# Designed miniproteins, single chains, continued (4): the designs that were tried, part 21

Each design is a single chain, and the fold is of that chain. pLDDT is the mean over its residues in the fold that is shown.

## One batch from the design tools (miniprotein)

Design m12753
Fold by ESMFold2-Fast:
Structure m12753 (fold): chain A 65 residues (1-65)
Amino acid sequence: TELSEKEKEAMKKALEELYKKGLITEEQYEKMLEYLEKQDMAGVASLLTDEQRDELQELFEKYLE
């Protein structure tokens, strides 16, 4: 499913905050941004642990508000 521009921006902010908190590596962050630009959300999710996905989901919802 393709993200809307609003959802893409929210996800980008969520990923940036996750990286700044030290919860993901720089390599994970860069690769996830690449997948996000390609609208490959399954690719983004595949790089994350269950705990990292939960945190990303909370941050994504925060930035969608």
Scores: mean pLDDT 81

Design m12754
Fold by ESMFold2-Fast:
Structure m12754 (fold): chain A 73 residues (1-73)
Amino acid sequence: SLPPFSEEEAQRLKEAIDELYEKAKKAIENGDKSTAARYIMAIYMLSIAARVGGHDELAEEGLKKAKEIEKEM
């Protein structure tokens, strides 16, 4: 089994997810759906990594953010 992420590692993951979320929203506002789709995929990947790292709440937050942006596509 993989070791759980530390709180510091989880915080860095959260910051990365939050940054990708803002970038995806900006891409949609600019009509760039292909760029938005790439950012959404990155959020999904980081959310899965958070779950594997033992941070289920962060994983759920990330998945919710990705799904919210997908609805705007």
Scores: mean pLDDT 88

Design m12755
Fold by ESMFold2-Fast:
Structure m12755 (fold): chain A 75 residues (1-75)
Amino acid sequence: SELEEKLLKEPEELIKKGKEAFKKGDYETAAKYFEEAKRLAEEALRGGPPEELLPKFERLKKEAEENLKEAKEKL
């Protein structure tokens, strides 16, 4: 569905944008993108997505958390 596509694509795109900001040394902007990606992945997991999508959302949440920690350590 369009909703399921958005639930996956939005956190993936935010992680991508966060990584680009991090590469440019914009750690504050990077942290904001990673925090948003984490929130979206957590909201999707709380919504009870299809079992086949659970590992994807769990990976996105973990990646966002790890990148957020790195960005915050640079602030």
Scores: mean pLDDT 85

Design m12756
Fold by ESMFold2-Fast:
Structure m12756 (fold): chain A 62 residues (1-62)
Amino acid sequence: MPSVTVIPEGASVEERVELIRELARRQLGHRRPDLSEAEIDALLDAVEPQIRASAEAELAAE
């Protein structure tokens, strides 16, 4: 589902990071068709700490 990240209740930080990265990669391909796969991967690698922090914040909110 291109517009929705389905994260199971109780999913680990690592599982949430992987799901967010997969969704972000698909969304970036749609929003930024000028970017190559390598550029998208590099961008996701650069923002992985932010993705992890977001996943941790979601867990902390529960």
Scores: mean pLDDT 72

Design m12757
Fold by ESMFold2-Fast:
Structure m12757 (fold): chain A 95 residues (1-95)
Amino acid sequence: AAPPARVTLTITRKDGTVSTAEVDLDGEAVYPDGTKRPTIDALVNALEKAIKERKIYENIDKIEVKPLTDSPRSREAAERLKKGIEEVIKKYKEE
């Protein structure tokens, strides 16, 4: 199999705390209702839910997504996740 599309997700909180995670974006996430969706969609949906509950937006200063490898697949996956996150944030900033 081709190497998975992997990104580094960096979350900076308002107190200056930084958390990093490596995420595989080629996979499928299984939702609590039993549906399977691409991992990017699952992460974007989880972020939207967290923003609605005011948990992430009040404590997060910035979220950065960077491709872990210089492969076209990792770069495309990072851009897709970044755009999804930016659209969710924009939606809630305009309300």
Scores: mean pLDDT 65

Design m12758
Fold by ESMFold2-Fast:
Structure m12758 (fold): chain A 64 residues (1-64)
Amino acid sequence: SEEERREQAIETLRKLLGKHAETLSDEELRLLVEALERVPDDGPSMAELVRALLEDLEAFKAAL
């Protein structure tokens, strides 16, 4: 289901974020997954997007 796909995406995101996942609330993780879902399938991989996010994590958190 769409919910199962979203839960899998959140779990993948938590693994990619590692220790930084602990600094984000469940709601912030959901918002991030929703933002990543808007990226085209031919765009950057989730791992590349997470690397970019981690470089600007403080700016990202300030934007939430």
Scores: mean pLDDT 66

Design m12759
Fold by ESMFold2-Fast:
Structure m12759 (fold): chain A 70 residues (1-70)
Amino acid sequence: NAALQQALDDEINSAAAETAKKLWEEIRKRRGGRPLTPEERDAVNVEITKAANDARKAVEAQHQALLASL
């Protein structure tokens, strides 16, 4: 079912986007509203990208486990 596969892919992508958004908000909060330097921004982008990828893998693993149990 292509529609089901698309829905699962959308869930994975949504989880990654939500993780990135939450981390960006938390970083801004920790900075007290202070703008990031270019170097800090690059480091933050690396951190957010890693966390988003980790979130994608976690959701993907849950989907695989669910499908294997059905």
Scores: mean pLDDT 77

Design m12760
Fold by ESMFold2-Fast:
Structure m12760 (fold): chain A 59 residues (1-59)
Amino acid sequence: SNAERAVELARQIVEAVEQGNYEEAEKLAKELEKITGVKVDPRDPESVERAAVRAVLDL
């Protein structure tokens, strides 16, 4: 489902940033934007969390 995919992408973005893999985080953020329609800045954990929360509201 879109919600499950968005939550998993949000987790992977956070992990990629923690590992210093900003290229992967940026790629994952674009996927999350496609699913939620919300702009995602992978370097801003609040931005990532807002997108995931929007997806969870569909659950």
Scores: mean pLDDT 80

Design m12761
Fold by ESMFold2-Fast:
Structure m12761 (fold): chain A 57 residues (1-57)
Amino acid sequence: PAMTAEQAARGALAASGPEASPEEAARGDYLLGKASGLTEEEQREAARLAREMAERR
């Protein structure tokens, strides 16, 4: 199904969490816990981080 950019970014970042370093995990937790909603830059960054971590496997 089609996901919003924010939902896709959060989902991808959450999926990458188990593989992330402590620093990446802390950053991911911050972004995922941001109830105010993610800015477009934060959404892009979260998706980028998730993708980078996935590609570094």
Scores: mean pLDDT 66

Design m12762
Fold by ESMFold2-Fast:
Structure m12762 (fold): chain A 82 residues (1-82)
Amino acid sequence: GNILLELEKYDEAVEAYKRAIELDPNFAKAYNGLGKALLAQKKYDEAEKAFQKALEIIEQKNDPSLDKLKEETEALLYRIRN
């Protein structure tokens, strides 16, 4: 596809997730989604921060239904760092 069009779609996704976070600051899925969109844009430092916040929220909630989201987020964060 057109790389400029794809980057613009990811920018729109970033803004959508930021709005979701403003409405629910404890929405771990929105932080994970934000991190993925930033990662797709090769914004590694910003993606890392978003994934770290997602993990912080998941740990605070102690909810086993978030275990898959935690595993995915940790794997993505590991890939950025290694």
Scores: mean pLDDT 82

Design m12763
Fold by ESMFold2-Fast:
Structure m12763 (fold): chain A 54 residues (1-54)
Amino acid sequence: SLDKEIEEERKLREEAKKKDDVTSYVAYSLRIIGLEFDRELLIKKAIKAGLPIE
């Protein structure tokens, strides 16, 4: 679900890029970074808890 959310935000960022909307582009870029770090954190926690993610 996080992977899907990241891809959706990337599409929104691409739309902002096409419209030269720098403010929205930056906002979506920051959200993508946050989601990516959250995804990495969840994977690390799951591995430590003994849950196979891959």
Scores: mean pLDDT 77

Design m12764
Fold by ESMFold2-Fast:
Structure m12764 (fold): chain A 88 residues (1-88)
Amino acid sequence: MTPLEKALQKVDEAIKKGLTPEELAKLVREMLDEYRAAGLSPEELRRIVRTVLSKLFEYADSLTPEERDKVLAAANEIARYARELLAQ
């Protein structure tokens, strides 16, 4: 299983388990830190981030407006963290 496939599986399982948007953001940030430490290229990390964000946007579309806003806030936190991580 590729790092991308593992990331998508972990996010999917977290959503199915009913993790909060805050817990989901923490999970993805910790996963990005782990992959960075494991020596994944910046391009592979960018691909993982883009794919995870797309999945979160699709998930948000299925929710109520209030829940959608919380998931979008989590996605924005992930995107901001990834920008800082990849700028270094």
Scores: mean pLDDT 84

Design m12765
Fold by ESMFold2-Fast:
Structure m12765 (fold): chain A 69 residues (1-69)
Amino acid sequence: MSEEELRKAIADVLGISGVTPPEETARKAAEELGISEEVADALLTNAFDILAGVPISETPAGEELLKLL
């Protein structure tokens, strides 16, 4: 997945979180985006750092996220 695609996925997941109970957000995001629930949860957890323009490879959580993709 490209960094641009990943940022778009994070924005989509954040949109889902605004209208969905927290327990359902990762599951719904995984289904809508065609990714695993673990990846969706990692995107939610790291969303603010990635959206702030920090390179994914430079965040401690970004390295773990790339292993899940």
Scores: mean pLDDT 63

Design m12766
Fold by ESMFold2-Fast:
Structure m12766 (fold): chain A 62 residues (1-62)
Amino acid sequence: MEGLRRAALHHARTEIEKLVKEGKFDEAKKVGERAIKSAEQVDPELAEELRKVMEEILEKGK
């Protein structure tokens, strides 16, 4: 339940951060967008959090 949501957020953050560090901003956006799309179907709150994570990391990565 909450543990699954937490794990998904952590996994997405780690993957996006890794791609941003490698300069792969387009790939990072794809990963984030797909995670958000998937989450919207099962947990709208998770999708909202994933959207915030993606925006935060992409902004700081630039």
Scores: mean pLDDT 76

Design m12767
Fold by ESMFold2-Fast:
Structure m12767 (fold): chain A 99 residues (1-99)
Amino acid sequence: AREYIEKGRKALKEGNYEEAIKYFEEALKEAEKENDKVLAAEALALLAEAYAEMGDIKKAEEYYDKAMELLNSLKDLMDQMHVTLHLMGGASAIGIAKR
């Protein structure tokens, strides 16, 4: 997935929007197969940007909405991961100090 994101971003920077879209669609497919929701959200956001640059505002809005919905779901998970990491770190430090 990551390699397709990098190739797509390069195509976007060079103005090759159709090629960028193709790479971002492949990145999205791989991210979905791997359940990598962060890369899937990134690919959706980049698809929205590429379609916006091409003037396809309707497709850009559709992909942007999908990216935002996925990012909102991920934000709650990321916040939970940060809390868990802090709790695990604190428990380990206390365990060492008490033993």
Scores: mean pLDDT 70

Design m12768
Fold by ESMFold2-Fast:
Order: sequence, then C-alpha cells, then structure tokens
Structure m12768 (fold): chain A 62 residues (1-62)
Amino acid sequence: MEEQINQDVEVALALIAVAIAKHLPISKEEQIEFLRRVKAQLTSPEAQAILDEAIAELEKEK
C-alpha cells in the first residue's frame, strides 16, 4: 500500500515538473537542468522514465 502510494506520488510529481518546466520563462538548458535535478530526487522507474523522455525531447529541440 505505501509503495503504491509513493510510486503514484512520484509519477504525479514527474508530470507536474515537466509541466512547470515548459511553462517557466527560462532557457531549454535550464529546463533540462531542472528536470535532471527532479529525476535525482525520485526513485520510481516510471517517474524517471517520464523525466528521461521529457529531457530527450528538449534536447532534440536544440
């Protein structure tokens, strides 16, 4: 029960972090750095995968 709650919370945090990064008036480099820092705080493989995908998309747009 606790593991599932933590996993769901981390996935939600990853999605919120991606949304925040895209709406911040900052450079793509700063958006990538922000997402990398969030990934370092999360342990869920699903949450990390969401952040990895978002980082890869931002790197492509350079």
Scores: mean pLDDT 77

Design m12769
Fold by ESMFold2-Fast:
Structure m12769 (fold): chain A 94 residues (1-94)
Amino acid sequence: SEIEELLKKLEEAIKKGAPEEEIEKLLEEIGALLLERFGISHDDPEVMRKLQLLAGAAAYAAWRKRGGKPLSEEELEALREQVLALLEKYKAAK
């Protein structure tokens, strides 16, 4: 799984004290794959970036809590709900 490979790369980057820019890039890549899976998109690139960072960070936290095991469907649905909640805040903040 591409997501699992990126999660492992993110863990190694954090362990070696990689620059914040490298960590954010990995979070964005993980988040982009998750948003594609969830069918979530936005026409504002700044909003998309924030959704990607949230999705990537939440996925990493859940993956770590599982001891590096693949995310369950229940955990993926919980991540989707978190992303949708953030998206609704951006729709309301007009």
Scores: mean pLDDT 83

Design m12770
Fold by ESMFold2-Fast:
Structure m12770 (fold): chain A 68 residues (1-68)
Amino acid sequence: PLSPAERTARDVAEGKAIVLRDAQRLLTPEQAAEIGALVDRYAEAVVSGAPRDEITAILAQLEAVARA
């Protein structure tokens, strides 16, 4: 059985894989790479227990790149 932190990391990794697959299919290579980097930062922040404001800032950056 996974610890709660490991389970969170696994769930985040699954979400990351879906987002990256969609980004690579729908966006420019530059936007896909930028989203990939931001998704990595999001995953790390969630697993490390970063403050909610930091996580919210990363999500806002993801939205900005997707709309650019």
Scores: mean pLDDT 73

Design m12771
Fold by ESMFold2-Fast:
Formats: structure tokens, C-alpha cells, sequence
Structure m12771 (fold): chain A 58 residues (1-58)
């Protein structure tokens, strides 16, 4: 399902920003990545936030 691809892309983008300590950029990165793959802004925000939280704890 293309929404799953978008969600994974957003999660990975948020995770990478979280690892870098760039939490303010993580949500936008998640949105940009999700929308690139046909996801919604809301999906990207959720995925970016979740990814950032996981990345911050690494």
C-alpha cells in the first residue's frame, strides 16, 4: 500500500533528524518524505514525531 511506503519514509526521515538532535526539523522532514511518496501532511507529522522520538533515544 503506498501509504505504508509514505509512513516508512516519514519515520526514517524523522529518525535521522532525531539522531542528529534536530527535533524541530524532524516533523518537517517527516512531512516532506511522506508527501513525496503520496502520503498526507498529517501522516508525515505522526511518522516524523515517532521517528524523532526513536532517534533521540539512540
Amino acid sequence: MKEEVARIAGLNAGFEKGRQGRLDEAIQAGVDAAMKYGGSEELGREAGEKGATLGLNV
Scores: mean pLDDT 80

Design m12772
Fold by ESMFold2-Fast:
Structure m12772 (fold): chain A 76 residues (1-76)
Amino acid sequence: MAELLSETAKRLIELAPVLSEEIEKLIVRAVATNESPETLAKRLRELVEKALKEGKISEEQAKKAFEVLDEFVKRA
């Protein structure tokens, strides 16, 4: 789990560096509160959707991030 979570965080940050601080905060919270992978993925997906709506990331970056999150849930 820790390795999968770390690799998922790294991949998301590489895709959307502007979201690095927010991604780290959500992951730290999830680990501290023992949140399910599904709940964490939902929060990360909402963060990506908000960033796309605000113009902080491209549609292509968002699509790749959603693929990473779907893989995370499947493997968790």
Scores: mean pLDDT 81

Design m12773
Fold by ESMFold2-Fast:
Structure m12773 (fold): chain A 95 residues (1-95)
Amino acid sequence: NIEAGSAALVRGDYDTAIAHYEAAIAADPDNAQAWLELGRAYYNQGKYEEAAEYFEKALALDPDNAEAWINLAAAYKKLGKKEEADAALDKALAL
C-alpha cells in the first residue's frame, strides 16, 4: 500500500517501496497517487526513463496534479530533454 511504500522510501528501501506501490496499482489501477509514488521510487534509484513513464501515467489519470508535472520535468531534465522539461514546468505553473 502507499503508506508502507512511503515508509520504505524514507528508509531508502526502494525495492520494498516499489513492491508496495505495484500492489496498490494492482488493487486500483486508477490510483494516480500510486503511479506518482512509483515514479518517485524509480527516480530515487536513478532510473529516470522509467520514472518519467510512471509520472506520465499519473498525469493521464490526474492532469491537474502540479506535483506530478514538477516530478516529470525533473525526470526529463535528468534525461537531457530540456524542451519537454520546460513544457512540464509550464504546466505545473499554470495550475
Scores: mean pLDDT 86

Design m12774
Fold by ESMFold2-Fast:
Structure m12774 (fold): chain A 83 residues (1-83)
Amino acid sequence: MKVYEPGEVVRLLEEASKTDPDLAAFVKDNSAKITVTPENIDLVIEYAKYLVDEAGRSRQDAINYVRTYFEGPYKEEVLKALE
């Protein structure tokens, strides 16, 4: 399980878009294994909101990102918080 700070995730996405394609593949692989837990759920919600508010992503893109790269029973709670 990996917990990311909102700023760190944004930094990794920025680096992936600049360095492309190797770093983008690496970030995607790491993200695919993130399990939502009680310890990281607030961070995941903050990260998704940061994607919309700071990174210029649509809310639907943030929702799709959570659906694609996160797993576990608390994932639905994150999706609820974004809707």
Scores: mean pLDDT 61

Design m12775
Fold by ESMFold2-Fast:
Structure m12775 (fold): chain A 73 residues (1-73)
Amino acid sequence: KGKEYVEKGEEAKKAGDNLTAAQHYFRAGWEYMKEKKYEEAIEAFQKALDLHPSNSAIQRNLEEAKAKLEEAK
C-alpha cells in the first residue's frame, strides 16, 4: 500500500518528474496514516515536501503525522 506509492515516487523522481514524484510520496504518506504507520507517513510526507516546499497541504499532513506519532507513544 504505502510502500507501493513510495516506489512509484522513486521512479518518477529518477525520470525527473518531481511533481508526479511529490504526488506519489504524498499518497504514500496518506496510505501510511490509514495504516497507523506514522513513522513511515512522516518520511513519505517529508519526501513530498522536499520536492514541493511551498505546498501547505503537505506541510499540514506532515505536522498531523508527527502529532499522531507523539500520541501513539
Scores: mean pLDDT 82

Design m12776
Fold by ESMFold2-Fast:
Structure m12776 (fold): chain A 66 residues (1-66)
Amino acid sequence: SEAAEIVREAAKELGIEVSDEAAQTLGNLIENAFPDATEEERREIAKKVLEFFKKQGKKKITPEDL
């Protein structure tokens, strides 16, 4: 899924791991909340969400974290 792929790209840049289910869930949430956003804008939103979890000490994001 393109939505999940955007989240995985953001995670790689931040050095955080995301489960396949979490990547899909977060990707879908971003797409539904910002349907007119570009791929670059969606990637930046994903990075902000993942940076929040990284600041909380999370090394891997699962669906339970979302």
Scores: mean pLDDT 82

Design m12777
Fold by ESMFold2-Fast:
Structure m12777 (fold): chain A 96 residues (1-96)
Amino acid sequence: MAPARVEVVAEGDIPAGGSIEAEATLTNTGSTPQTWTVHAILMWKDADGNVHAVVADTRTVSLAAGESATVKFTARNPTDEDLPGAKVVLVATPAP
């Protein structure tokens, strides 16, 4: 199993129907080539203190051992309200 390191967060105010772009460097820290499905998760907190998380974008990335690649994601606001301080985080899952 090849672990991946992802260093990214995008944070900003996203208007209703708007989007935010996130850019990340994904590094294969394992000893073997691996393919990942990378999900860009849009997260925000509502007025009641509930955290919402939705998959906003998905990319497939194949990296050799120790290789890095820069990938870009677009997270669209799925709500009818402005999302102040919304965050985009990445989750990389190994693909077969």
Scores: mean pLDDT 77

Design m12778
Fold by ESMFold2-Fast:
Structure m12778 (fold): chain A 60 residues (1-60)
Amino acid sequence: SMEEIRRRIRDMFSESFTLTGQIVEAELAGDTERAKELEKEMNRRNRELLAEIDELEKAS
């Protein structure tokens, strides 16, 4: 449903915001390795959510 798709998009943005803050903190601390790992996790989660949205669209 459109409501379920919108909810998943909102969750993606919320999680991206949190991870972005953590990435910035790691970068400010000079922890480049941690910043890269957090960015990888953010990209992975966003990809999973986008895949779920795509599947919902195809099922409709």
Scores: mean pLDDT 79

Design m12779
Fold by ESMFold2-Fast:
Structure m12779 (fold): chain A 68 residues (1-68)
Amino acid sequence: SVLADLDAILAELQADPRWTARRVGDDTLVVESTASVEEIIGLALRIIGDYPNVSVSVSGNTLTIRGL
């Protein structure tokens, strides 16, 4: 389910100190970082590749992951 995918993504991101990840409602994760734009884009591409039922948006150093 999309919720299980979001829980898995959240747990993965919280295990990595580069990312500050939190849930902001039932279908959305927000990720903030001081990492480079290249690292943020790399994370976005990895998530899209691994989880086909989520969308990812990048704005500056903030990544928003939403269930479809």
Scores: mean pLDDT 82

Design m12780
Fold by ESMFold2-Fast:
Structure m12780 (fold): chain A 93 residues (1-93)
Amino acid sequence: MKEAEELLKKGEELFSQGRYDEAIKYYERAIELDPENAEAYVNLGLAYLRKGEYDKAIEYFKKALEIARGKDPLLVKEIESFIKYAERKKAEA
C-alpha cells in the first residue's frame, strides 16, 4: 500500500535521526493500514533493538518472519539474522 510505504519512509527518517519513539509511532500506523507489511515489523524490531528492548525487538522480528515466510526468502534470511543478533544482545545485557 502506498500510504503504508509513505508512513514507513517517515519512520525511517526519524529512525536515522535517533528519534526511535517517534519512528515507532509511524511504523505502528503503517501496520494499522497494512497488517501484512513485513518491512514495518522489521523496522519496529530494529527501533526496539536500538532502545535496548530486546524481547520486544525479537517479538516484532518473529512477526515479520511469519509474514515473509514463503514469500521472500532473502528477507527471511535477514530477519533470522536480526533475531540471532537480538538474542545475543539480550544474553550480553
Scores: mean pLDDT 86

Design m12781
Fold by ESMFold2-Fast:
Structure m12781 (fold): chain A 87 residues (1-87)
Amino acid sequence: SALARLRAEADALIAEIDEVVARIEAGELSVAEARERFAALVARAGALLDEMDAAGVPEAERAAIEARLGAALDRLLAAIEAAEAAA
């Protein structure tokens, strides 16, 4: 189903966001590179939510996925800010 596909895409995007967090914490990404990746991931999250809206995904499922994506992006932003403060 479209919902199952979009849920899988959200799970994959969250996993990718968490991998970027791990790379920042390991010192494998510069702050500048991490901010570029953050901007790209925000755009991808927005595109996924737009696709969910276009597909008529139930509001409760859309809200749950939006909350999970937002939480993952908040973790990434916090990791970037911590790395910038430590430099």
Scores: mean pLDDT 89

Design m12782
Fold by ESMFold2-Fast:
Structure m12782 (fold): chain A 78 residues (1-78)
Amino acid sequence: SADEEKAREYYEKGVEAFEAGDLEKAREYFEKSREYALKAGNKELEAKALYALGLVYMGQGKVDEAEAYFAEGDKLLA
């Protein structure tokens, strides 16, 4: 679907920003990826975006927030 395509597109942009060290931009793109995955009803894409958000928060030293995102992703795929 168009929403799944947008979820993947924003995920790829988020990865590029993360690799460039732009954690704020990476967060924005992964949040957009999550939004489109949710609209598409695709749990695998949604979990992927949630895990990526967890990694961004880990990179910022926000461990508790990162663990919450990882747990949400795990619960979604249970």
Scores: mean pLDDT 90

Design m12783
Fold by ESMFold2-Fast:
Structure m12783 (fold): chain A 88 residues (1-88)
Amino acid sequence: MGVELIRERLGDTEEAVRRIAVTKYIAEVLIEIGREIDEILEKRKRGEELSEEELREKEERIKKLAEELKEKMDKEEKEAIEKLRKAR
């Protein structure tokens, strides 16, 4: 067995692990955003009106989560590009 065959298999595994980690992170943030939305829907189902202030707080929280997701996705994209450049 050549070293090249081992490197190829490890490279595929590292890429798979990286993709799983990124997907897990995206899923976790989306779950958090979904939870905030579900709380609004749950209150509405109970006939409870959310105050203007509560709606604003929920909107700000969702906005912050979306901004955090975008920032981390941008960083991951830059890291992936740099790794591809180094592999050339």
Scores: mean pLDDT 69

Design m12784
Fold by ESMFold2-Fast:
Structure m12784 (fold): chain A 80 residues (1-80)
Amino acid sequence: MSEEERLETELALAAMQLAVLKNIFEKGKPTKEDLELAKKVYERLEEIRERASGPLRAQADALVQEAKELIKKMEEELKK
């Protein structure tokens, strides 16, 4: 597998994990464990973003922003 193909696969897996976490948040109150997982997904997306270029970097940038927004929403919900 090329570096680019591996990076695309890593991004796809992180995107799927983020989608699952978004679904958990939409269906009910998130747990502290869900927040911790969201933060780990964010860290992976940041690493992918730093390694990516061109269209792949643009996709990674968008997912990093989505992860940031989800983390903020989860933190706010857990404070209630």
Scores: mean pLDDT 84

Design m12785
Fold by ESMFold2-Fast:
Structure m12785 (fold): chain A 78 residues (1-78)
Amino acid sequence: MVERMKELVEKLAKEAEKAKSPLERDFYIALITMLLATALNAGEYEEVEAGARVLEKSKIPELQKLGRWFLEEVEKLK
């Protein structure tokens, strides 16, 4: 599942980067947030960490910040 999470987050982050409007970009950011928050709530810490690491490499500053936040939350809950 870790590799699947990485693939999904990479695809969504790339769509956010290619978005033609702020609304479309924010929609993909919201989808990524819901995906990682759902995994975090389920105790899927390795999956959350993998997805968050992908976000840190994004061109979008908001996604980089989101990735750092999820990594910090995983460390607190381990």
Scores: mean pLDDT 86

Design m12786
Fold by ESMFold2-Fast:
Formats: C-alpha cells, structure tokens, sequence
Structure m12786 (fold): chain A 84 residues (1-84)
C-alpha cells in the first residue's frame, strides 16, 4: 500500500537518508499518483538534496491535487502527519 511506503520514507527522511526517502516516496506515488502527502514529502526530500527545480515540480503537482480535490489533499497530508 502507498501508506506503507510513505511511512518508510518518513523514517528515512528523519534519519537524513534523503536519497532513500525519495525512492520510497516515488514508490508511493506509483501506487497512488494523487497522494498529496507523498508529493509534498518527495519535494521536501529533493530540496534537501539540492534538487530545487525537481522539488518545485512536485510542489506544483500538490497544488494541482489541492485545486481539484482540497478535501482529499488535506486527508492525505493529515495521514502523513500521524507518522511525524
């Protein structure tokens, strides 16, 4: 499930293992491409790696998801917040 990959990615992110965190968040998005929480976390991990242009692209995708379905986007972010 996408949720499991998000949890693994958050753990790696907290450990400073940003490259490994990126891989887990990308797997989550392969399962659920509209997971707003995974989009934001992937952007944050890429920013930590100095990949600002790529990070910006994922933040823009989060904005698109929010504009289409704000309720779902907030639910995805709140689900991620439970593991932070």
Amino acid sequence: MAKEYVKEGVKLFKEGRYEDAVKKFKKALEIDPEHAGAQVLLGSALRKLGKYAEAHEYYQKWVEIYEKDPKRALEDINEVAKYL
Scores: mean pLDDT 81

Design m12787
Fold by ESMFold2-Fast:
Structure m12787 (fold): chain A 89 residues (1-89)
Amino acid sequence: MAEKVKEAIREAGEWAVRRAREAGASEETLEEIRKLAEEAAKRAPEEGIKAVLDFSLRAGDVLAPLVGESKAAALATALALRAIGDLLD
């Protein structure tokens, strides 16, 4: 399970980076999202799904100044659902 959680977080992280880039995020913001995904993947063996949820929330917080609170919340929710869906496969 730990490897599947890590893979789900990495894939969700890349999806978030693509969505942020499409929204006009700076390379600094994209790098921050990547770092959050790497940190969450490192914590995945101990935290499981909690690492996925925490990553999704933090990624949303990073995007809120760029896309607004409502859209950031929607993206965070989509990110969490995508990662959880990958874990159910």
Scores: mean pLDDT 78

Design m12788
Fold by ESMFold2-Fast:
Structure m12788 (fold): chain A 63 residues (1-63)
Amino acid sequence: MEGDRLATEIADEGVELARRDGPDVGIETLRRRLDEAVKEGRLTPETADHALRVATSRMRRVG
């Protein structure tokens, strides 16, 4: 399965959560979901790291 779409979905969920509940909550949720997806073999560690960096930057601008 293509991980890029999954990574984007997880990142978008994290950013939306950060917008509603603050960046700390969004970042924690994002880290948890990406880590689990990597453990399940659905994402590469590289794709997960990239998604985390991009989403975290977006979250800091929201909060």
Scores: mean pLDDT 77

Design m12789
Fold by ESMFold2-Fast:
Structure m12789 (fold): chain A 57 residues (1-57)
Amino acid sequence: HHMEQLKKELEEAKKRIEELLEKNFVTDAFRDSIRFSLMTPEEREKYLKELEEKAKK
C-alpha cells in the first residue's frame, strides 16, 4: 500500500526538520508549530490530548 511509502518519507523529512530546528535554536512555540503541521491525524489527536492532560494541572 502506498501509505507505507508516504509514512517513511514523512518520518525522514521530520528527522531532517528536527535537526534543523535544534541547530537554529528556534523558540519552543515555533518548533511545536512545525512538528504539529507534520503530524498525521492520529499523532495530532495524541498531541492535543497530552496538552489537555497537562492543562488539567
Scores: mean pLDDT 69

